# Designs tried in a protein design run: designed miniproteins, single chains, continued (2). Part 28

Each design is a single chain, and the fold is of that chain. pLDDT is the mean over its residues in the fold that is shown.

## One batch from the design tools (miniprotein)

Design m5009
Fold by ESMFold2-Fast:
Structure m5009 (fold): chain A 76 residues (1-76)
Amino acid sequence: SGKEIQEKMAELLERLRKAAEAAGLDPEPILEKVEKEVLEETLSKLDEIKNAKEALELALKILEEKVEKLIKELEK
């Protein structure tokens, strides 16, 4: 369901927040930038999306990729 996707997205954002805090950084601007980029990339593909669930699934995939990359950069 869309609720399950939103829950997974919240868990990813919390994981990123903790990684940023562990690196001694303010998590807020990092989270705001990631959320903005996920929204912009999802909206750029809106013509390829048939329903709200597909939009959420795409947003989750984009978020997962961005969070993984950023956590790797923060852990260097």
Scores: mean pLDDT 83

Design m5010
Fold by ESMFold2-Fast:
Structure m5010 (fold): chain A 79 residues (1-79)
Amino acid sequence: MEELELEYKMAEDALNNAKKLTSEALRRILEVAERLLEAGKYEEALKLAEQVLKYAEENGDEEIAKRAEEVIKRAKEKL
């Protein structure tokens, strides 16, 4: 659980301070959001997934955007 909290903080920092976000970086951050969802950390998963969705839409990454929307939907259903 503590490891996921650290990964969440690192992912949030990367999103806030990145000059460029690649599809690979967004995919890795989304994987952290998916693991948070599986661990029952719904609020943290929601926050990361919403940020990933924003950047995926800016980059035109439809696959990542769709995956982020699924995480958002599942997190909201549990909150």
Scores: mean pLDDT 78

Design m5011
Fold by ESMFold2-Fast:
Structure m5011 (fold): chain A 56 residues (1-56)
Amino acid sequence: GEADSRKAVEGAEKALKENGPSGGLAAAGMALKDVRELGGSEELIERAEKLYEEAK
C-alpha cells in the first residue's frame, strides 16, 4: 500500500545519506520496484525515480 511505498522511499533516502551511493543505489532500486508494484502515488514514484538516478 501507500504506507509501505512511502516507508521504502524513506528507507532508501536514509541509506543514501548514511551509506553513500553504493548502499543507496540498492535501496533506491528496491523502493522504485516497491512503489510501482504496490501502486504508490505519483509523488512517491517520482521521488523513488529521482533517488535512483541520484544514486547512480
Scores: mean pLDDT 75

Design m5012
Fold by ESMFold2-Fast:
Structure m5012 (fold): chain A 74 residues (1-74)
Amino acid sequence: MEIDMNEVEATLYHMGGYIYFKNGDYEGAVEYFEKAIEADPRFAGSWYALAEAYEKLGKLEEAEKYRKKAEEIE
């Protein structure tokens, strides 16, 4: 089985973002979820996570934009 390094990087960045998100560091969470999306833009979970992080920051327009993007990928 071929290991997709982009998928591995996306998973690691997504996990990092989730840790920041759970600790209330929503700005750090955004940074890591953006890196996850750069590594694997087809992983809808990272787009949903980015939308939720922006919602926590009060950036509702960005949150809605990224939520719609996640829905288009799924």
Scores: mean pLDDT 81

Design m5013
Fold by ESMFold2-Fast:
Structure m5013 (fold): chain A 56 residues (1-56)
Amino acid sequence: KPPPRGSELAKKLREIHNEYLEKMKKLPKGDTSPESLEEAKRILEEYNKKIDELLK
């Protein structure tokens, strides 16, 4: 089924996704520094939690 346009779910997903993208853009691309890895994991985990709550 195609994603519904203008649904509250779509709006929330967009907001969460945009926030995630902005945070990820600040991180170095493909850099394996321990700080970047830990920060990327935190951002990803927060993103997954928000998505999981939204989808459940």
Scores: mean pLDDT 73

Design m5014
Fold by ESMFold2-Fast:
Structure m5014 (fold): chain A 58 residues (1-58)
Amino acid sequence: MLSEEVKKELKKRLIEAGYSEEEAEKLVELIDEESKGNVEMAEQLVNSLIENQKLLKE
């Protein structure tokens, strides 16, 4: 599992990208499970989600 500090930072980045606080919380938990605590994989997943949100926003 990712540390609380890492999870908090990832949640903040998702919210800044345009996800709601509730969506960001759910996404961070899914990312933590999929990455199995690997910070590098979690960062890659978050970056993909942020890019998708930017494309929707233009």
Scores: mean pLDDT 79

Design m5015
Fold by ESMFold2-Fast:
Structure m5015 (fold): chain A 67 residues (1-67)
Amino acid sequence: MKDAAFWLELGKQLYANKDYESAAKQFERAIELDPTNAEAWRLLGEAYKKLGKDEEAEKAFEKAKEL
């Protein structure tokens, strides 16, 4: 069974390969399974910022700060 940590790690690998769109999708998957993971929200924000989704990035960073 794939847990939040699996999707988070996959997202990190995709982010390192500069596949920011796929990375964001994996981080969203990790958050769906564990919405309290501040690292996942921060990484999602970073991926959104790379994609030019500044508003979505700000929301993700604020979620990370709340946790």
Scores: mean pLDDT 84

Design m5016
Fold by ESMFold2-Fast:
Structure m5016 (fold): chain A 104 residues (1-104)
Amino acid sequence: SLDEEIKEAFYNGDIDKLDELYKKYPDSAAVLAAKAMEYLARGDYEKALEYFDKALKLDPDNPFVLEIIKLILEEGSKEVQEKLKKFLREKYPDNKKLQELLKE
C-alpha cells in the first residue's frame, strides 16, 4: 500500500523518496505525518504540529500517523512531548485512540 511505502521510506531515512511521495500524494495522511517528523527533526515545532493537524484531519485513525505520534510520546524530548500532548488534548479531545496514548 501507499502507507506501507511511506512507512518503509520513513524508517530507512530516505528523505529523497519521502519528498517524491509528498509531491505525488500531498494529501496522504501518512506522508504529511512523515513531513511533520522532518520539521520536528529541524526544531520547527509549529510546522510539525501544523502537518500533524493536516494528517489527523484527513485520516484521524491512520495507523502510521498514530504510530509516529506514539513514538514521539515515548521517545521524544520532554519539550516535544509536552507540546504534542497539549496539541492533542486541545484539538483532538474526542479522538479516543489519541486520548488513550495520553494516559500512558
Scores: mean pLDDT 85

Design m5017
Fold by ESMFold2-Fast:
Parts: C-alpha cells; structure tokens; sequence
Structure m5017 (fold): chain A 92 residues (1-92)
C-alpha cells in the first residue's frame, strides 16, 4: 500500500502545528516562511490522503479550512487562503 508506514493521527497533528505557524508567519509579514509552510502542509496532506483514513482526511480538511479563514483576514494572506482551500478540497 502507498500509505504503509504513515501514521494518520501524527500527520493531522503536523498539519495543525504547521497551520498555526503559517498563520503567525502571514501575520508577521514573513511571506517566504509562509510559502515554505504552505508547501509543507501540501506534503502532509498528501501523506494523510495516502493513508486512506477517512476520519483523518476530514479532520485535516477542517483544520486547513479554519487556517484559510484566519489568513484571508490578513491583507497579504488571500493567496495563502486560496492554496489552503485547494489542499483541503483534495482531502474531501
């Protein structure tokens, strides 16, 4: 299985931690770090999807939607919000 060795709960925890760091980076105007964190979130989302765990996918999608809603409130956060929404949709 492509998901062999993936811990879906650990990946969801990583997505939550990275999402919080992304929100802080956008608030601080650190757009380079925000871009790197967005890429890391994409990688973790792929891992969750490969795990085949439906509950983990739903939890990860909800975390990413919440992060998108927070960063879209910031003037330079709109593009990151759109990327987070796309990643969340791939988990649904």
Amino acid sequence: SPGAGIDPEREVEAIEALSKRLIDAVKEGNLQEAARLTMALGIEAVAVNLSGDEEARKRAAEILKQASNEVKKIPQGKEFAELLDKIAKELE
Scores: mean pLDDT 86

Design m5018
Fold by ESMFold2-Fast:
Structure m5018 (fold): chain A 64 residues (1-64)
Amino acid sequence: ASGAETIAAAAVGELRKRLGMSDEEAAEIFRLLAGKSEEEAARAASRVGHAPDAAAAIEAARAG
């Protein structure tokens, strides 16, 4: 696994606990973060961590 995949897994785990997101939403966020460089994934994970809901988290993951 890449550094970006490790960051993506950690971010998705915290979002599942905090927002109760679906498996589909979690998989989308993971793919968006894991497809980035490690530095971009870290920045995107920070934005995702502050998202109020699943839709905002997906948008934040896509923006980095």
Scores: mean pLDDT 81

Design m5019
Fold by ESMFold2-Fast:
Structure m5019 (fold): chain A 68 residues (1-68)
Amino acid sequence: SAEELAEKALELARESGDERTIELAEKAVEAIKNGDAETAERYAVRILLETGNEEVAKALGEAAKAVA
């Protein structure tokens, strides 16, 4: 499910130890749980641009697509 993909992405964010990546991932997960794919994709892009964490950004992008 989209929520399972989102929670897995959040685990990856927490494993990175980067506070900003974790904060943005938590907001993306909340958006996914609310069915807001557009907001979740925006947070995934912000993770990529602000932290450079491609793995977390990609995982959240896939979770957002699963919402639609």
Scores: mean pLDDT 86

Design m5020
Fold by ESMFold2-Fast:
Structure m5020 (fold): chain A 89 residues (1-89)
Amino acid sequence: DIEREIKRALALIGAATMALGARNEKDVEKFREETERIARSLAEAVGDERVYPAVLEAGDLLIKDPSEEARQRAGDLVLEAVDKAEEER
């Protein structure tokens, strides 16, 4: 279910803004692992491997800058990648 995986990716992005406030190496590593898991699941659900690197890029943005502006850009990257994959079906 693509909608479910999109909601999971967006929820991860939202949760990361709060969690990355602690910003120690262990929390960053856990966030990266969860981001990769969601990236794989979303790419598989959409059927387009290009979604995978977009979700990873969104995660990297939040690791570098856990601001509201970065969260908005991260969400936009995920949604744009999904929209492009769906448009090319």
Scores: mean pLDDT 70

Design m5021
Fold by ESMFold2-Fast:
Structure m5021 (fold): chain A 74 residues (1-74)
Amino acid sequence: GSSLSQSINDATKKSAEEVKKEAEKVAKEGLESGDIEGTLQKYLDEGAKKTPEEAKLAEMAAKEARRLVEEILK
């Protein structure tokens, strides 16, 4: 649909899905390297080079990646 409500909902859903996918990639990379903190820092640095909005999404993804690592290590 071309409604404004649908567009806003799609943007919100897409952002949440991108954060989740990026978090899964970062968590996997951190676990494979054995350097979770270094992997998270590198990811945040790459996000900070873009727009402030992308930097915020990178921070959210890094936080979610930490949660995923804790779940995997359980």
Scores: mean pLDDT 73

Design m5022
Fold by ESMFold2-Fast:
Structure m5022 (fold): chain A 81 residues (1-81)
Amino acid sequence: SVKKETVATVLQEDPQRYLVIVEEITTASSNDVKQEIVGEKVLEDEEALKTELRKLLSEGITNIYADAAAEPIVQEVLDSL
């Protein structure tokens, strides 16, 4: 059977600029893993990032990773659910 996961990664580019990359990971076997970027978005402030994160969560994307700078913002959104 094929397993499919959607992952969002949040990176801080500048103090008020964030990059969100959404990938689909399809695993058919241990040696057959396909990664595909299905979305990429630049957010110009923390409130725009929070809005995008809430949208991703509402769409069922629960695997959200963040760099150390963006982790507090991601955690604040998760704690508010």
Scores: mean pLDDT 82

Design m5023
Fold by ESMFold2-Fast:
Structure m5023 (fold): chain A 70 residues (1-70)
Amino acid sequence: MPKEVLEAETEASMYIIAGAVAKRLGDKEEALKYYEKAKEIAEEALKKYPDSEGLKANLKAAKEGIEEAK
């Protein structure tokens, strides 16, 4: 796996975790910001590496988090 994919996957995962924490604390606005950032990172990396299962999982989690934070 290219290091670029691992870095993007790790960064997106960190934002997803931050979003989940913010959501549990009732901070819907902060949760939405973190999930949107994770989505941007995963979408950008997937343009170059569309078959990355980790990035696809991160994108799905970010989109689900955005819908729940609304």
Scores: mean pLDDT 85

Design m5024
Fold by ESMFold2-Fast:
Structure m5024 (fold): chain A 77 residues (1-77)
Amino acid sequence: SEADKLVAKGNAALERYRETKSEEALNAAEKFYLEALKIDPNNKDALNGLGDIGNVYIEQKRYNEALKVYEKALKIN
């Protein structure tokens, strides 16, 4: 599905972040997972990916950014 393709792109971007620590890669991962969630609001893989991004922000002590990721996910019903 289109949502599955967006999840795959999000996963690739998140892996690139893990390898490079590129903030652009982290931002790209968030956007792909949010786009997947807009197509399929209950997509478990997209929700898990956004959770992983939230955890990255928590590890960086960027708690406001982590909260914003969770709020964006919750807004998409």
Scores: mean pLDDT 87

Design m5025
Fold by ESMFold2-Fast:
Structure m5025 (fold): chain A 69 residues (1-69)
Amino acid sequence: SMMEEERRENLARAFYELAKATTVDVARSQALLSAESSPENKELILQAMRDAVERYRREQLEAARQAAA
């Protein structure tokens, strides 16, 4: 639905802004985005950035959990 599409776009934007704020591979991601002229490939790069940020966050949480054990 239109509401679901709007929600998905808002989440994608928020996650992209979060990814841009992180120091994890931001320079490499920006270089890839700048070199790419295809809108479809730019979206794939943004999704990869999103996945990388989520993976890093998960690993940080697991490391903290192990340190607290």
Scores: mean pLDDT 66

Design m5026
Fold by ESMFold2-Fast:
Structure m5026 (fold): chain A 58 residues (1-58)
Amino acid sequence: MSAAEAARAAAEAAAPDGPAGAATSAGMQFKDYSGRQPPVRSDDDAETAAARAAAAGG
């Protein structure tokens, strides 16, 4: 599963607008009508956290 997991993670990081991004977009439409704002997008939050950790350097 390591190769498949790595490929899946890379695909999500390289294409947030892919299947994961599309699902998030659909949820966003529903939330927009509910009058609620989502806290963050899955990939955006993960990428931001990783970038912050890397910038901190420890």
Scores: mean pLDDT 52

Design m5027
Fold by ESMFold2-Fast:
Structure m5027 (fold): chain A 57 residues (1-57)
Amino acid sequence: SEVEELIKKAEQYDKEGNFVEAALYYERAARVAEKNGQPDLAEKYRQKAIEAAEKGY
């Protein structure tokens, strides 16, 4: 699914230390999850985006 592809990219960027790109892809995954009617999943990846962004600043 689109959500799964975005999560995989976010996880890969996070592993590489590219926290800015990781945060961006986690935010995109959260938005797609919200559109799919998955609010708990959206909240999880929104939180992951915040965590990644904090590592990158």
Scores: mean pLDDT 85

Design m5028
Fold by ESMFold2-Fast:
Structure m5028 (fold): chain A 66 residues (1-66)
Amino acid sequence: MNEERAKEVAEEALKRAEELEKQGKKEEAQMILDLATRAAVSYLAGDLERAEEAEKELEKKIEEAE
């Protein structure tokens, strides 16, 4: 469900961002948080197209940062 998915995306992004900040990768951490916020807000608004697009970009940025 949209609310559960939004929470899951936010929790995973917070964990990843914390790990990146500990490594000194503050810009990458901020990008991940921004994309996760966009995905979560889109899920909560019921805009699944934007949510999926943001989530795909989030996955790409996580892989690039790690």
Scores: mean pLDDT 80

Design m5029
Fold by ESMFold2-Fast:
Structure m5029 (fold): chain A 61 residues (1-61)
Amino acid sequence: MSAEEKKIAEKIRNSLIEIGKKTGKVEEAEKYAEEAVKLIEQGNIDEAERLAVRAVLELLK
C-alpha cells in the first residue's frame, strides 16, 4: 500500500473501532474494519468506503 492508502486504512479502522466501543459491538466493528482494510490493500478504495458507510449504519442499530 502507498502511504496515502495506509492513512485511509488506519482512519477507517480507528473510526469503526471507536463506534464499536460506543455501541458495544467491538467484534462486529473489527470484522468490518478488516474487510475494509483488505479492500484498500487490493486497490478497491471506493468499495472500502462503501463498506465503511454500511458498517457505521449497522453498528448504530
Scores: mean pLDDT 81

Design m5030
Fold by ESMFold2-Fast:
Structure m5030 (fold): chain A 68 residues (1-68)
Amino acid sequence: SDFLKLTQDDSIPLVDRLEEALKATKDEEMKEMLKKALEYAKQGDYQKAVQLAVAGAIRYIARSSKVS
């Protein structure tokens, strides 16, 4: 889906990708995970930010990979 497509574009900075993913997703759990990941990224903790974003993406894909 749109979130996964954004994570495949290496030209976009991590913070920008997380912000766009947050705008693109309609899943409440994914939004919460992305908000937390963005918090870590803004603190400079990119390892935790990436880990949390990946966990959120896996949950989103597992639940609903196609939402109209």
Scores: mean pLDDT 68

Design m5031
Fold by ESMFold2-Fast:
Structure m5031 (fold): chain A 55 residues (1-55)
Amino acid sequence: MSLEELAKLSIVDLISLELPLSRMKEALRLKAERYGLDPEELIKIAEESVELMKS
């Protein structure tokens, strides 16, 4: 799974669970490490995705 694909799917899942951003960042860091991806880059993509979803 690509970094961007994992970030997008993870954001959708975490938003559907109604988790706050701080918990999302923690979960994304763990997922990135599990999949051997850069956690900082995954978090950046996630933050941008969350901001874009805000009106």
Scores: mean pLDDT 68

Design m5032
Fold by ESMFold2-Fast:
Structure m5032 (fold): chain A 74 residues (1-74)
Amino acid sequence: GMSEKEKELLEIIDEEAERLRALAAAGELSAEELRAAAERAEGLAKKLEEEGYLKAAEKLRELAEELRALAEAL
């Protein structure tokens, strides 16, 4: 089963993703800010993958792709 630490990471990632989606929907994030958030998510995903948190890393990469798509739609 998944470690408790990875479960906590997934919850934090979900909360941050919902926050970013809400801000983007409200028009409060620029394309540049969305791309910067995507780059930060990818950097964190690489670090978590190196630590063996593969599910958390995958979720962060999915978030990064979503944020870039939102930036391109602006």
Scores: mean pLDDT 85

Design m5033
Fold by ESMFold2-Fast:
Structure m5033 (fold): chain A 86 residues (1-86)
Amino acid sequence: SDLLRAIGLILRAIGLIIEAERVIAKADPDNPLVQEARRLLERARRLLDRAVDALKRGDYRTAARLAEEAVRLAEEALRLAEQALA
């Protein structure tokens, strides 16, 4: 269902954002990869907020689309943050 897909993607985005922030906390804040990861997380958080608002309105298709984009950005942020620790 569109509702279950939206909820699943929102929860995945939340988990990825938390994990990326945890990795960033271990890294050098002056590292360009960390700075880019932080920018991607800010974008992911804004998309997640919009996804939650769409979910509250019953717009499950928009919620899923926005959450899927938030997941993509958070996954990229996590990858960059992990690379900064290498």
Scores: mean pLDDT 92

Design m5034
Fold by ESMFold2-Fast:
Structure m5034 (fold): chain A 72 residues (1-72)
Amino acid sequence: SEAKARELVAQGNEYLKKKDYEKAIALYKEADSLLPTAEVYNNLSAAYGALGKFEEMQKYNKKAADLLKKEN
């Protein structure tokens, strides 16, 4: 559900603030499976970047850009 996806994003954001990047990524991936959004992809990109996983960082950054392109 949309409410569940929003709750997962909020939890992921709290772990991101605590620098628990692996838990943040797991929660954001679960949110993505329910409702793909540019916010989820940007936050996945940020978390992967913080872990030095630059290939995954670029992948999710592009997914966010593609969603913005589809809004027009």
Scores: mean pLDDT 86

Design m5035
Fold by ESMFold2-Fast:
Structure m5035 (fold): chain A 87 residues (1-87)
Amino acid sequence: SLEEILKEADDFFAGMAAGIRVAEATPPELRDKAMERLVEGAKDISPSAAAGIAAAYELTRNLPGKEVSEEEAEKLVDEAIAELKKR
């Protein structure tokens, strides 16, 4: 149905937004691991959201990001997954 298509599109863009936020907040050296973990966490919530995160990953490969610790990067991923679950 149109409603189902719109729900999948909404989930996709929510995933893309989450991926962009995590990528912008992580340095390139930690980004691959953070984005891989975010995709894995999103797969069980919404395949469309996971696809959105994967698209964000490709779009953000060359972003400078921010210097954070591995622990801070893991927390950012956990928070993004929690937000996706609340939708």
Scores: mean pLDDT 84

Design m5036
Fold by ESMFold2-Fast:
Structure m5036 (fold): chain A 66 residues (1-66)
Amino acid sequence: LAEGKRLLAQGRYEEAVRAFEAAIARDPRDAEAWSALGGALQALGRTEEAKRYIARALELDPSLAL
């Protein structure tokens, strides 16, 4: 998760997606990882995919809603 956030901050969005996917593989209930994956996908213009992953994050942890 921390590695993915760093990559996202650097604008390395495709690498951030891979890092967040790895985090989800380790802990599929990590709502923050699902949310972060959605953010990286939005940055790549993959908006529909991003919405699905953000929705999953909110199902796991509703406090992530803005």
Scores: mean pLDDT 78

Design m5037
Fold by ESMFold2-Fast:
Structure m5037 (fold): chain A 71 residues (1-71)
Amino acid sequence: MLTVGSVVRMIFSGRYSDDEIAEMISKDTGMSKSEALEFLKILRDPNFSDLIESLRDLPVKDAYEILKKKL
């Protein structure tokens, strides 16, 4: 199960493209690839850094539901 913190680590590792991470999120959560790419944009936005840190241990799907309500 992918958590927010695991996805953030994938982003900063430099080993995966955004498309590869989005495909992994889609397969793990059932989110569409476009929703997964939207989620990655939120994770890269410094305006949300404190909120993302507070959600780091949550599953990606649950965190995305919270984040889209606060946008």
Scores: mean pLDDT 82

Design m5038
Fold by ESMFold2-Fast:
Structure m5038 (fold): chain A 111 residues (1-111)
Amino acid sequence: KRKEAEELYEKGKEALEQEKYEEAKELFEKAIELDPDSPLAAEAYLNLGKALLRLKKYEEAIEYFEKAIELSTDPKMIAEAYILISIAYEELGKNELADEYLNKAMELLDS
């Protein structure tokens, strides 16, 4: 299962690179489903959120970025997720929330 999840994750990244956002979403969802305890799970949630941002599904994207933050111990990945949540809130017109998440990212990167 781990090798299959890794293969789906790599295909998902290729689909993102090719701007095939619906395909990328499905591939990352399958990767997470096959191995939810994978070291790649946090990255898969982050990239799933990125695909959803491109599909303009901002509220769903925020949920998956929050899951990436919960699973990650990497400050750089957590900071990236905060920046992406900030972008999603800005697109939703919630500028005060966007500023809060951007500040969280900056604090983490200064550590």
Scores: mean pLDDT 86

Design m5039
Fold by ESMFold2-Fast:
Structure m5039 (fold): chain A 60 residues (1-60)
Amino acid sequence: SLEELKKLSREERIDRIVEAALAAPGTPEQKIETARAMARLLGLSDEEIEEVVERVKAQL
């Protein structure tokens, strides 16, 4: 749930978003957009969203 994810540390939330995005179906570009959408939904800052995207790119 959103509330449970907010209880995690910043890095744990980012790790879970990255893992979920990589597991999502579609192209690498679609996985990156999924990561951005999830990070925005969870209320991450623009800087944190960029960190999520870079971690997804590094694992593609």
Scores: mean pLDDT 79

Design m5040
Fold by ESMFold2-Fast:
Structure m5040 (fold): chain A 65 residues (1-65)
Amino acid sequence: MFIADPRASEAQIEKARELAKKYNADKVIIRVHNGLASVTVETKDKIVLAQLGPDGKILKEIVTE
C-alpha cells in the first residue's frame, strides 16, 4: 500500500518509492507539512521513519525494530 499526500513533490514521491524498495515495505505513507515530507515505511518486522526535504533529500531516517 502506497499513500501519498497530494502536496508531495515528485522528488519526495520517488524517494519514498526507493525507500519502499530498499526495505521491502508492505505500507508507505507520505504526509507533507511546509514542503517537508514525513514518510512512514512499514515492513513485516520494523517501522522506518524518514523526513524528506522538498527536493527529496533524506534529512532524517530512523529504523525501529
Scores: mean pLDDT 84

Design m5041
Fold by ESMFold2-Fast:
Structure m5041 (fold): chain A 85 residues (1-85)
Amino acid sequence: DAMKKEDINKLRQTAKVAEELAELLEKKSDELRKYVPFYRQQAEEFSRIAKGVESGTASKSMVEEALKEGEEIQKEYDALLKELN
C-alpha cells in the first residue's frame, strides 16, 4: 500500500544519506592523512632548531622565522580541531 511504499522510500533515502556520509568521512580522513608526513617533518625541523638554540648556534633570524612558521602550524591545528569537533 501507499504507506508501506513511503516507509520503504524513506529507508532507502536514509541508506543513501548514510553511504554519502561515509564517503565524506573517508574523504576527510584521506585529506588529514596527507598532512601526517608533513607535520612529522616539521616536528623534526623545530626540534633541530630548539637544539640549535640550546647549543647557541641558532641565529635570532632563524628562531624568529621558525616561530612565525610555528604560528601557521598552530592555526592549522586549531582549524582541524574545529572541523573534528
Scores: mean pLDDT 72

Design m5042
Fold by ESMFold2-Fast:
Structure m5042 (fold): chain A 58 residues (1-58)
Amino acid sequence: AREEALRRLYEAGREAALSGKGVDVDALLEEIERELGVRLSTEEAERAVLQGYLDAAA
């Protein structure tokens, strides 16, 4: 579902912060949309990843 997709994007951002690596948001979004059968805007996906990153960096 949509919330599951946003959660996975958030967790990817968190992992990126902890590992010191970047996230290919477009590639990750395409994979999540394919797996879960949902559609998100790139902006929504980027916000979820950024929030995960910021929360892990605090």
Scores: mean pLDDT 80

Design m5043
Fold by ESMFold2-Fast:
Structure m5043 (fold): chain A 63 residues (1-63)
Amino acid sequence: SELDELLAEIAEKLKISVESARNLVLLLNQDPVLGWGLLEKYAELTPETKELIERAAELLRKQ
């Protein structure tokens, strides 16, 4: 699915597991302030990666 592909790409770019990427995106939808606060700690958080995360969060919200 598009969501699974995005989560895999996010995981690769942030150098984390796909499970961790999914949990961060879930957190972002539930608590955007805490979610972005945690994501900002990643040196690999580029504008391109932010767009992927926002797209994954959107798809997850539409369930």
Scores: mean pLDDT 83

Design m5044
Fold by ESMFold2-Fast:
Structure m5044 (fold): chain A 61 residues (1-61)
Amino acid sequence: KQDELDAKVQEIADAVASGDYERVAELAREFGLDPEEVLKLFKEDPKQAAIRLAKAAMDKV
């Protein structure tokens, strides 16, 4: 629950910081987001991509 959410947020932060496009796309699919839209955002503003993924994780976890 909260611990699981914290783990997912850390996983998002690590993927974004390392530039792992494949992992970012996988996380987007896992949280019900369009991976193409998230990858586009990640290339333009990685901080906003991380925020979007974190919000989606909060709704799913």
Scores: mean pLDDT 79

Design m5045
Fold by ESMFold2-Fast:
Structure m5045 (fold): chain A 68 residues (1-68)
Amino acid sequence: RKPVLAETPLSDEEAREKLLEILKEKGVVDEEEVEEIRKLAEEKGDEVARKELQKKNLEAHGLSVEPE
């Protein structure tokens, strides 16, 4: 088992906001998607919102994380 190192220097909120900014610049997410991600962060937590953003980024590149 590997030792646990410090997480990224960014909090989950900051990591989410940076992903949102990058995806908006690339046109991957619209204003409505940004609002939805923020709601998800409030309801499920920033971790879940960050994962959802990563999923959208992968989908924009034509990648599937899970088949079905």
Scores: mean pLDDT 67

Design m5046
Fold by ESMFold2-Fast:
Structure m5046 (fold): chain A 80 residues (1-80)
Amino acid sequence: MEEILERLLERLKATPGVSDEAAERMVEAVREIAEHLRRGDWEGAERAARRLQELLDQYPQARPHVEEALSELVRLLEEE
């Protein structure tokens, strides 16, 4: 998980128009989604996903990178 989140942070910081602060906030939201899903807390995961969606609405250029990271995290969680 941490390796996926670290790669996402690096990709987001390299994305034009995404600030370091915005990148860190997106990674935090992705981490929260993964942690809630791992615990079976669907309500918590939904709240974190809504915050992430609000950030992606402001920074749509980040969406492909976030979607790729979420796909990798879901696959990792399904293997555990």
Scores: mean pLDDT 82

